Designed miniproteins, single chains, continued (4). Designs and how they scored, part 56

Each design is a single chain, and the fold is of that chain. pLDDT is the mean over its residues in the fold that is shown.

## One batch from the design tools (miniprotein)

Design m14048
Fold by ESMFold2-Fast:
Structure m14048 (fold): chain A 77 residues (1-77)
Amino acid sequence: SEAEEEARRHLEEGKKALNAGDYDTAIEHFERAIELAEEGSPVRAEALSYLSVAYKMKGDFEKAKKYGEEARKLREA
């Protein structure tokens, strides 16, 4: 679907921002990918995993753990 394609695009843009050290832009893209992705989808799980990494890079370890655990639950479902 168009929404799934847009979710994948935001996931890739977020990964680029993360690699560039632009953690705030990365978080925005990963959050948008999560909103657009279907529940339980691999794109949603991957976006949650990268959102966890972005929060860890910002020093927000509580949010990093939260989103990392959400990603793990989706991958193991």
Scores: mean pLDDT 87

Design m14049
Fold by ESMFold2-Fast:
Structure m14049 (fold): chain A 59 residues (1-59)
Amino acid sequence: SHMEERLEELEEEIEEARTEEEKLRIETELGVLEIEAAVRKDYETLERIEELLEKLKEK
């Protein structure tokens, strides 16, 4: 799905993120995708987004 492709791109962006501004942008986009997944009741995608948010916080 297009959402899965975008999440793969965001995972790469998390690895490359070096500044607080970059992290905030990624977090904001993940939040938008989380709302979309929640509306669709796509629990598998919600779990993936949660994993990426945790990865971002640990960076």
Scores: mean pLDDT 84

Design m14050
Fold by ESMFold2-Fast:
Structure m14050 (fold): chain A 82 residues (1-82)
Amino acid sequence: DRIEEAEKEIDEFLKSLGKTLDDEITAEEASQLLDKLKEKGLLSDEEVEKIIEKLKEIYDAETGTISAGKLREIILEVLKES
């Protein structure tokens, strides 16, 4: 199941950063996660475009970060719609 594999990769990525879904990650870290998911064949180019569009809504310009929990929700939503 592509969704289950994506959830596993997201959880392992956050754990590698010492973070949880309640934490903020940088835009750079979010980009690294999306690149990893694409390289593993879990995201298509079209799905990455949809995720980036939605990420603009949750990006905190004051802190320069993205909610890890919201990023996960967006990734899984896009995968469910595809």
Scores: mean pLDDT 80

Design m14051
Fold by ESMFold2-Fast:
Structure m14051 (fold): chain A 70 residues (1-70)
Amino acid sequence: MKEKAEEYLKKGRELLQAGKPDEAVKYFDKAIELDPDNAEAYLERSRAYAHQGKLTEAGKDAEKAIALRA
């Protein structure tokens, strides 16, 4: 359900702002599972992966977010 996906996306953003990218990724994963067409969820997970130094995963999510917005 999109409403629940937005709740997870918000929680992930809060965790990322708190300096907890590992926990943020967990919530972005849940958001994507519920709404796999949500470009914002992929973009935010890309940012969290970049904070972890996972540049390949960050790049894949950024590409997915661009594709979903196009």
Scores: mean pLDDT 83

Design m14052
Fold by ESMFold2-Fast:
Structure m14052 (fold): chain A 74 residues (1-74)
Amino acid sequence: SPVEETEKALDELYERFKKEAEKNLSPEVQQEFLDDLELIKKAALYLVKQGKITPEQAVEFVRETAEKLLAHYK
């Protein structure tokens, strides 16, 4: 299903950004970044479930937002 495909893609994206945060962010902000990323993931998945965005749009939204968050926390 589009929801299951989105969830898998977003989980993969989360793991990639988690590794990047571990390398690039101080320990005190790593958890804040990851908590924010989890909320963004849930929001994107919710929008796919509601038929408001495509899986591809959800992945792009999470990627762009995660990149901006990394810049914010650095």
Scores: mean pLDDT 85

Design m14053
Fold by ESMFold2-Fast:
Structure m14053 (fold): chain A 65 residues (1-65)
Amino acid sequence: AEKASLLQIAEYLEQGRYEEAFKLAKEKGLLPANSKNDPVEIALRVAVRLSELGVSVPKFKIPKD
């Protein structure tokens, strides 16, 4: 996924806009289309990909459950 798309997914997660984060992640191939909508899994995948691109991981809020 492109850097801009990863940052947008991180922003959606920070705002609690999980449905939009899941949709964008699936559209950009970060998640398989039939993947479970897990905000923790998406956040980890975004963090890993941003780190590979040399970008600081953005702050985002994830519910404890």
Scores: mean pLDDT 69

Design m14055
Fold by ESMFold2-Fast:
Structure m14055 (fold): chain A 64 residues (1-64)
Amino acid sequence: MEELIKQLEEAIRNGDFVTALLLAGELVKLKAPAEVFERLAELAREVGNDRLAELFRETAEKLR
């Protein structure tokens, strides 16, 4: 799980939207907690990808 999170953070920083979505789907299957997606949403916002940030926030809300 930690390696997957690291790969997702790199995809976000590189602007690889498709890879970020695929990795997020794998994290959901592995039952990653909502807090992981909240952190990823903040990172996406920091790099200026508001669309990814919104999708990660929605994912975190669904896991509550």
Scores: mean pLDDT 80

Design m14056
Fold by ESMFold2-Fast:
Structure m14056 (fold): chain A 101 residues (1-101)
Amino acid sequence: MRPLSEEERRRRLAELGRRLQELLKENLENHTREISEEILELAIELERAGPNPLTDEQIERARKAFERLYEENITTPEEIQKVIEELKLNDIEELIALAAL
């Protein structure tokens, strides 16, 4: 979604960023699927608020990758990287890595 102004965009990104940091802290204390799903959805929203929003195709790929990571209990950086490469998610690598924490 195109922002109304640069100032409004920066304010929205700052708000979404703060919320993401709080969810990441909660995930470190209580790693659950529900918190990880909230992190993924918030990261997608943060990217959509930025200058280069994610496509629907990238969002669908991110959700499928997240489901695989959780179903196979993949938590190590090395295993996450392998899934990113196998599913060709290098363009959204940071989003997948955040959701997998």
Scores: mean pLDDT 65

Design m14057
Fold by ESMFold2-Fast:
Structure m14057 (fold): chain A 60 residues (1-60)
Amino acid sequence: DNELASAIAQLLSASVSPEQATIAAQGVLDGRSLREIAEATGLSVATVRRALRAARAAVA
């Protein structure tokens, strides 16, 4: 989970603000749903899901 949170923050940092990337990473650490992370960051659920899948692949 910590590795996944770091990976998603790094991946999102290329496309969104550092604050949004940090909020997404914290959401992953807190076990929040994709919908909750999307609402907190202002990103679409599809964008969050894609980023999470890429982050999981990066830490595998």
Scores: mean pLDDT 78

Design m14058
Fold by ESMFold2-Fast:
Structure m14058 (fold): chain A 56 residues (1-56)
Amino acid sequence: DLEELSEEEEKVAEELIELIKKGASGTEVAEYAKSKGYSPEKGADLAMLLELKKKE
């Protein structure tokens, strides 16, 4: 993927990943995603896409 995430989506995904790394619960991660205007499913999808992109 050449152009997967917008600047704002990348930032939100990074913040979600940092929360997960700090041991935040699924509820806390979901609440954070909602505070940024994303569903929990969309937040998880963004975090996964960013992780895959960085792993490359």
Scores: mean pLDDT 70

Design m14059
Fold by ESMFold2-Fast:
Structure m14059 (fold): chain A 58 residues (1-58)
Amino acid sequence: GDAEIAEGLRRALEVLPELGPGGARAALHEAQKALAITTDPEAIRLAEELIRRAQELL
């Protein structure tokens, strides 16, 4: 559900600095998928943050 999506996105954000470009691409893809299915404001905010941070690493 939305809470599980938000938790997954928080974990991805936490580990993102330790991931290489391949991990950043995977995180970007997962954030985009989350945005397609969630309407929770917190999950949307986390997905947008993950997209921005992942793009900075590419």
Scores: mean pLDDT 82

Design m14060
Fold by ESMFold2-Fast:
Structure m14060 (fold): chain A 104 residues (1-104)
Amino acid sequence: MSALQQIEEIVEELLRAAEELRRLAKESDPEVGRLLLEAARHVDEAANHVASGDVESARRHVEEAIRLVEEAAKLGDPERGGALAERLRATLEEAVRRAAEAVA
């Protein structure tokens, strides 16, 4: 796979993660939903930075998204929220790692 194709795949994965966060926000209490929508915006920004080759900025936006999801987990169902935070951390950190390799 070319570096461009790898970046496109990573961007699509990040955009899918943002859409999942927006879906969960609609199903959540308003307070939890607000944090998840903010996390989704940071994931969208991470996708834009990956597309431009700015992996450092993408990583910062991913870390902020993870922090917001962890805060949402504390306010909602801790078991479901904790599982979501762990899954998103793994997915988003792996996406940024693959982006770093593709632009190197």
Scores: mean pLDDT 85

Design m14061
Fold by ESMFold2-Fast:
Structure m14061 (fold): chain A 86 residues (1-86)
Amino acid sequence: MESKEHKIKVTIASAAGKKTVEITVELKGESAIASFPVTAEEAGADALFTDLTSGSTAFARAVAAGHTLQVKVTPEGLSYLGNVAG
């Protein structure tokens, strides 16, 4: 079955400074989930997810440390799913 690799850039600006990370996801069929773990310094900050393959963006909010931000990745774009508690 066809798999397509997407690179997701996550940029978050907090009181501790600006952090940028790159996440690689494989679309096995129609979708994948990009996950970003939230640290104590990032709690309360907005995160911007950018699909470097499609050019799509999604905003997420880092509500609490120890939570994971999840964004659904499809060929058509990005959708913020929410925070998942660990």
Scores: mean pLDDT 76

Design m14062
Fold by ESMFold2-Fast:
Structure m14062 (fold): chain A 73 residues (1-73)
Amino acid sequence: MTITGTREQGQRANEVVHKVTRLINEGRYEEAKKILMEELGLSEEEAKKLIELLKEDPIKFANTVLQKVVEKS
């Protein structure tokens, strides 16, 4: 499926951000990593780096997720 609009891309990115943030807050790091790998097509190393980015800068994390959603389109 092709993502065709900014709103759809933003909604998908927001869903990933919310799911991952919730899992991290619950200490469910492996599940958060799997969501990033499945939803964004990331390697395990890239997913781990993105989780570290969430801890350091949540805004940059959200922007990176949006970029990866667009790239996967």
Scores: mean pLDDT 77

Design m14063
Fold by ESMFold2-Fast:
Structure m14063 (fold): chain A 77 residues (1-77)
Amino acid sequence: SAEEKAKELVKEGEEYKKKGEEAFKEGKYEEAMEYYQKAIEKYDRALELVPDYKEALEKQIEASVNLLKAAVYKVFS
């Protein structure tokens, strides 16, 4: 179902978000940004399938904030 596919996409997004967080902790901000962008793409696809999927929206917001933070740290590190 669309709901099952959306759940799988959220799980994939979580894995990319974790990789982004690991890269960020190591000061690899460009790599962190790439992983956060991949996470956001997965959450966006989940929301296309299930627009009211609150968990996907919340995770997309978190990943977007993390992406912005990594971008700022990249230019000022």
Scores: mean pLDDT 90

Design m14064
Fold by ESMFold2-Fast:
Structure m14064 (fold): chain A 65 residues (1-65)
Amino acid sequence: GPEERERAAEGARAAGLAAGLGEEGSQVLKDGGYNDPEAGREAAGAALEEGDRERAVRIGKEGAE
């Protein structure tokens, strides 16, 4: 449900911070709703290397929120 999704998103943000992505990269993981913090970190990192923060968020959401 929504509460489980929010806990997963906060976990993804915490994992991003621990991995050294910084606040912006970690917020992308949270906003994208990544359920697998490791896979989300990889996907967000790739999109951020392209300079597309909105794409990183969209990847996590499968194009819809």
Scores: mean pLDDT 59

Design m14065
Fold by ESMFold2-Fast:
Structure m14065 (fold): chain A 65 residues (1-65)
Amino acid sequence: GALPTPEQTARNAEIVRDVNRLIAAADAGVPEEQLDAMLDELAEKYGLSPEARAQLRDAIRWHAA
């Protein structure tokens, strides 16, 4: 079955936590420069492609407006 392993569950929880932190920062109105730095750290940590990074940045811009 397609059940997550404990390792996958932990990794997914970490990703969700980091993404939620980024969204919360955008909602709190932190400067774009700081949001970009946080996004760069996430992209480096998870090995995001430029396209995936751009998609995540687009998502957070909905909260930073």
Scores: mean pLDDT 74

Design m14066
Fold by ESMFold2-Fast:
Structure m14066 (fold): chain A 60 residues (1-60)
Amino acid sequence: AAFEEGRRLYALGRYEEAARAFERALAADPSLREAWLLLAEALRRLGRDAEAARVLAAIP
């Protein structure tokens, strides 16, 4: 599953790839709160702070 792959990539420090996996997970299930939070954290790790803030604001 995309969420599980995202978590693995995040743990490995592969934040760009993790963010992509979390985006795919959220496309399939937008109710997955953990994926929103981890996507925002991955974006922050990449210095994409404005995008991280928008992701957090989008959480249902």
Scores: mean pLDDT 85

Design m14067
Fold by ESMFold2-Fast:
Structure m14067 (fold): chain A 78 residues (1-78)
Amino acid sequence: SFIPPITEEQREEAEKLVEKGEEARKEGKLEEALDYYLEALKLNPSMEVLRKAEELARELGDEGRLRELEYLREQLEE
């Protein structure tokens, strides 16, 4: 699969979404935190954010989200 280069604006917006996810996680809002990480991955498909999302999906037992993340991982590792 081809991953196009990300823009600086996309990276900055993704970083803001990761910060919101971290805040939600600190509040115990794990599902909300996972949603923020998934939105960040749409803007910047980075391995670091992918790993954060995978950890939350495992903690939640969300098999559907884990399969979605596994598919994205395969694209990032190409």
Scores: mean pLDDT 80

Design m14068
Fold by ESMFold2-Fast:
Structure m14068 (fold): chain A 70 residues (1-70)
Amino acid sequence: SARDELLALLEELRRRGRISDEEYEALVAAIEAQDWERVQRLLVRLYLEGRISREEANRLGRLLRQLAGV
């Protein structure tokens, strides 16, 4: 599912040390709450801080839009 793919990508980023455990938990909590606006804000911040690539941001954004029904 799009949710499982999104969570797997975020777990890989955490495992590689590119996002913190706190940031990962915040993203997971927002996803489980279906707070897509918060998920988007967190992902944009990670991209602007250079912690995810443009390609990763595009993949995560695509999955987020699928989950949000957009």
Scores: mean pLDDT 87

Design m14069
Fold by ESMFold2-Fast:
Structure m14069 (fold): chain A 76 residues (1-76)
Amino acid sequence: KDKILEEMEKLVKETIEKIEKEKDEKKRKEIFEETKKKLEKLAKERNFGPAPLGEEILEKYIKEIEEKLKEVLEKE
């Protein structure tokens, strides 16, 4: 149905896996920033739809990635 939502969900999943496998904190931040920019682009396209679902999902997914990044950073 919604290709943008599917792409956002897939991107978040792949990013979390990359962050978990990455041992270097600087590279984890780079992965997060790259994904954040991609998610923002996808959310902008979605925000012109009938519902603000893209904006809500953007905030949710950014939060999920931030929590995972924090978790792996604290495991040092």
Scores: mean pLDDT 74

Design m14070
Fold by ESMFold2-Fast:
Structure m14070 (fold): chain A 64 residues (1-64)
Amino acid sequence: NAAARRAELEARADKIVDEVAEKYGLTPEQKEKIRRDLVFAAEQVELSDEQLRKAAETLAEFYK
């Protein structure tokens, strides 16, 4: 079920982005942008939580 998979990816991305946003002091706009980018990446390739976290940290540093 594509909808269930999407919801799961969104939940995973939200959790990781919340952790990264707290660590890097991200604005709500930066947080939403990173969340969206992580969901799109995860839809293209099967990514582990560790890989998603590394991607989120890289994006957070870039958007500073």
Scores: mean pLDDT 79

Design m14071
Fold by ESMFold2-Fast:
Structure m14071 (fold): chain A 75 residues (1-75)
Amino acid sequence: NAKQQQLQALIDQYTAEAIAEVNRLKAEGKEDLAEDKIVQIAGTAARQALENGLSEADAVRVAKAVIDAGYEALK
């Protein structure tokens, strides 16, 4: 279950980061930069998953969670 806990921790960490960054950019009137920032955070999260020995499928899952959370915050 260590891999499941690690996957969930990465999802929690990077989705929180994406939401916080999108909300910051919205508050600054820089919503036009939010999409690129979401993609950048998703890429970092996927790389961290792979570096931590998670599968490519897990890395994709983390990236998708970050993208979904970031775009939801952008609404």
Scores: mean pLDDT 88

Design m14072
Fold by ESMFold2-Fast:
Structure m14072 (fold): chain A 63 residues (1-63)
Amino acid sequence: SEEEDKLIEKTVDFLVERLRAKHPDIPDDVLEAVREKLIEKMKSYGKAPTLDEIEALLEEFLA
């Protein structure tokens, strides 16, 4: 739904900002790529990820 998509985008954006604060050594380009990928991926699932889930996905993205 549109509301669900909006919440996913907002949640991912906030969690990426939290990720940057928690892991300041991650390059900005990587964080931006992760944000875009997570928004698209999570929209297909219809679920907003937690910070821990985003961190796990970031590790997979960087691998």
Scores: mean pLDDT 72

Design m14073
Fold by ESMFold2-Fast:
Structure m14073 (fold): chain A 63 residues (1-63)
Amino acid sequence: MLEELIKEAKRLALQGDGEKAIELAQKALEIDPNSKEAYMALSLAYTVQGKGEEAGKYQKLAN
């Protein structure tokens, strides 16, 4: 379920598991490539990993 994947991705990112958060957010985008919430989850996951350029890219796609 798309909403469950995004919720779990955000939860994992907040727990410091950016790698798994990215995997789940990418799965959400495979279901809905235009999901702004999935792009927001990717931005958060990359921020947690210290990858500011990727985080900024996905933050813009989320808006």
Scores: mean pLDDT 81

Design m14074
Fold by ESMFold2-Fast:
Structure m14074 (fold): chain A 119 residues (1-119)
Amino acid sequence: AAPAVTVAVYSRKAAANQSSPATLESVDAFVEWVRANGLVRETELATISARPVTRADGTAGLLVVVELRDDVDPAELSDEEIERIAEALRRFLREVAGASEEQAEAAAEALRAALRAER
């Protein structure tokens, strides 16, 4: 089966009362793991990080956290800016995080959907 990909988008400019994706509950543990393993990429618009996970059903998954820069409003992102973040994520996952092409593509699609939902 294709590996499950979970993408969490975090923005300090978004309303404090936005419904958190389920993956945000693990953000502190994720950040601690990322610091220990160095799996992070900085971009002009966002900080991107990822780690492999085992889901509750025993399937292999990938947890991706995209933190938008403090001055970036997710509602104001252009399609070109969304595409730049998605391409940066796809390359990071393939080059640094050891993700498969299928995982990287699934993560990019999930990110595009999440960022467009904020508009």
Scores: mean pLDDT 67

Design m14075
Fold by ESMFold2-Fast:
Structure m14075 (fold): chain A 104 residues (1-104)
Amino acid sequence: SKLEEAKKHVEKAKEYVEKGDYEEALKHLQKAKDIVEEILKEDPDNKEAWKILGEIYDVMGEIYEKLGENEEAAALYRKAAEYYEKAGDYEKAEEAYRKAEELE
């Protein structure tokens, strides 16, 4: 399914982050984002798609934080939190808001 394809791209992005290959990680996150945004255009109530979008922005935030771009990372973590809230995942939303606050 398209959801499984998006999840696979997020998994690959996380593997590239562990290797320090942030360029490849961001390419996979962009592919996952494109897929998820297509799903949400057809089904805006798809909580699993909103959760994946939250995970995408959370990983992007981690990349920018590792690069020392704290202002950008904080903005990305705040977007992750908003998407986790749309997914009903309030625990992950709180974690993302906390990470953003720690960088500001």
Scores: mean pLDDT 91

Design m14076
Fold by ESMFold2-Fast:
Structure m14076 (fold): chain A 60 residues (1-60)
Amino acid sequence: GKELLEKIVEESVKLAKEKGVEAAEEYAQKEIEKLVDEGKISGDEALEGSGKLLEKLGEL
């Protein structure tokens, strides 16, 4: 649920600072896609999480 998305956002921001925004976006896309495929989050939750991630990465 929400906690899994928040962890992906946190790790993606961390990765962006260490390896750049493109590496973070690739990581986040793969992890979010995996959570949707596994039924652990809904498509709507994935869209919300992606929006939050883009906002956080845009602040870097």
Scores: mean pLDDT 80

Design m14077
Fold by ESMFold2-Fast:
Structure m14077 (fold): chain A 79 residues (1-79)
Amino acid sequence: SATRELLEARREELEALEAAGDEEAAAALAREAAEEAGDEVLARFIELSVELAKAKAAGDEEKAAAIEKEIEELLKKYK
């Protein structure tokens, strides 16, 4: 897939970010690769997943619930 090819092309950068423990930067790079591949659903899913993790870490239960609902609706649309 185009998304996979772009992620493979950016593999060295992803490996460097993962080795540094920068999971957020690695997720951002993966999202950019999905956007470049034209997989906007995957790009949006990655974006929302990062926002959900941040909301949960901050203890923002209301924001976390809203993001979870948005992710569920996005996934249902594409089956």
Scores: mean pLDDT 73

Design m14078
Fold by ESMFold2-Fast:
Structure m14078 (fold): chain A 91 residues (1-91)
Amino acid sequence: MVLSPEEQAARQANGARLAEIASKHKDATFEQVVAAVLAYAEATGDEELRANAEAALADLSNFDALYAALIRLIEAAVNGDEAALEAMANL
């Protein structure tokens, strides 16, 4: 997918906002992070993301499910999804 310069700048700004949110929640536990992913999935109705988050909670060593869930949430936040940013802020 080709991003315009404006879209790239917006993603950088959203990435900076996400980094600021993360810096406030640096002490968040694994369970809190997965709970944020579940809250985002419920808010958006993303059944696939919810399933990945539930799989990560069922097996805390299932890093593939955890990585899939976290990458999806981070990408949504970087793309300016307010529900994703709100879920991250509520860690």
Scores: mean pLDDT 68

Design m14079
Fold by ESMFold2-Fast:
Structure m14079 (fold): chain A 69 residues (1-69)
Amino acid sequence: SAAEEAFLARVRERTREIAKKMDLDSLKKVKQGVEKNLELAKKRNNQFSIKVNETILEVLDEKIAELEK
């Protein structure tokens, strides 16, 4: 839905803003927590929660890759 896409876009933007303020070690720790949340969402078959956690994970992975250059 358009509302879901708009929400996920806001999640991406907010995650990028938060990630800009974090060091590499903090980003990796947050990523571990998000991966655990994603696993739980998959076990519960919560499709919206899966999309939210995957969106956060993509942003964190982009920032981690950038800082490891």
Scores: mean pLDDT 88

Design m14080
Fold by ESMFold2-Fast:
Structure m14080 (fold): chain A 53 residues (1-53)
Amino acid sequence: SRGDIILEGASLGVQRLHYIVMSKYDPENREEYLEKAEELQKREDELEAQFLA
């Protein structure tokens, strides 16, 4: 359902924010965290497109 898509998107957003924060506090692994954040953003964008369809 669209509600389930919204909740999943919100969950991915929280996970993405966590990796962005970790990129600041664990700079040795910054690029890895930012790459994971980018992948989560792509998943959010895909879910948003599905919701808007």
Scores: mean pLDDT 82

Design m14081
Fold by ESMFold2-Fast:
Structure m14081 (fold): chain A 57 residues (1-57)
Amino acid sequence: SKLEEDIEKAKKHPGNPEKYIKFLKLLYERPDLTPEEIAKEVGLSKEEVEKFRKSDI
């Protein structure tokens, strides 16, 4: 499953990826919401999401 693979990759990165992992889970669990809305639900800004995507953390 792609979600589980993405979560495992996030867990291997140094730092605190908990919010990003929650963001990934909600992307798959709430297809009715946009990524932007889900980021707000988990307490991530657009900039923070982009940071995780660029740094793989």
Scores: mean pLDDT 69

Design m14082
Fold by ESMFold2-Fast:
Structure m14082 (fold): chain A 63 residues (1-63)
Amino acid sequence: MEEAKELAREATSANDEEQAELTKELAKLIDRSSAAAVMSAIRYGGISEEEAVELLEELIKEE
């Protein structure tokens, strides 16, 4: 949980190459679909660190 939140926060300020690695790391902690959804929102919407963490928490809570 905490590691996934840290990765989501780091992704909001990461470059394209770093975001690819962070997406893989996040997928290992949760799943590929949830990781892709969070990363898409960061890239597409320019969401804040707080918003990225909230989205991650919602996705993890959906079992």
Scores: mean pLDDT 76

Design m14083
Fold by ESMFold2-Fast:
Structure m14083 (fold): chain A 103 residues (1-103)
Amino acid sequence: AAERALAAARALAAEHPDEVQAATAVEVRDGRLIVVEGRVDRANPRASGAATLMDIELKDITPELLEQWIAGLDAWLAATHFPSVQAAVRALKAFFEEQLKAL
């Protein structure tokens, strides 16, 4: 997850070197949902890196937890200004809303 998020952010930064770029990767591995944001700032390399934003076991998902996660994604959308991250967060929110309906 981290490596894919950073690779995507680096690819965007190569095309737009004067801009801070961010990309989100979502991975399901060993029954866990992992969401990672990769950020690249070519002017400030120390600001570049990957951060785990979410890491949960799918077996532990309840309707109440899904509602909390959806609320958290709304807060994250309000805090981020990167279009690629916003698109990924909206897609993840839609996925959780569909899971909530299926329960």
Scores: mean pLDDT 70

Design m14084
Fold by ESMFold2-Fast:
Structure m14084 (fold): chain A 100 residues (1-100)
Amino acid sequence: SAEAEALNNKGTELYTAGDYEGAIEYYEKAIELDPNYAEAWNNLGVAYYEQGDYEKAIEYFEKAASLGYAGAWYNLALVYVDQGDLEKAKEYLKKAEELA
């Protein structure tokens, strides 16, 4: 919806300003209005990743990927690199390359 898109855009403005907590609030409002908004789920994952909450980042990137957001596969690979799980990182990088 246009309203969900506007909320996602406001979240991205806050994210760009370094306000990850504010960004999360607006991304959550966007997905509350549109639970299938794959980009907003991915953006929520990125904000949690920046805060070091890798468990939530993985959860939200998996949701975004399940909804068809190709960029989420690459983001999953990055989180698994940071966790030291290089086999999972390689698996998700392969998926990202197949969708490029």
Scores: mean pLDDT 90

Design m14085
Fold by ESMFold2-Fast:
Formats: sequence, C-alpha cells, structure tokens
Structure m14085 (fold): chain A 63 residues (1-63)
Amino acid sequence: MIDEEVEIALLTIKAVNSEKAGDYESAAEYYRKLAELLRKAGFPEDVIKEVEENAEKYRKKAA
C-alpha cells in the first residue's frame, strides 16, 4: 500500500514537471489533486490554500 506521503511527492513532481514543460492544464490538475490529498493527510489550511492558489493560477494560464 502506497503511503499518502509518497502520493504527495509523486503529485508534486508531476505538477512541477508539467509547469516546466508549459503544460499549464496538467499542472493545474496535479496541483488541485495535490491540495485534496494534503487536506486528507491533515496538513494546515494555509499550506493547502497555497497549493490551491497555484492550481487556480495555472488553470487561468491554460485558458
């Protein structure tokens, strides 16, 4: 069974790689999914909010 910490690390890598490739649509999706996983893992709301803001930022760039 994959630990939540491993899933968070993988989503972070996917988000950053998509961002660097200029794939803002995928970056937005991975940051959104990362924020949801962080919420389930009990991370502070301020940390979750920063990740959600990154998801929205890249969603706007993709449009």
Scores: mean pLDDT 81

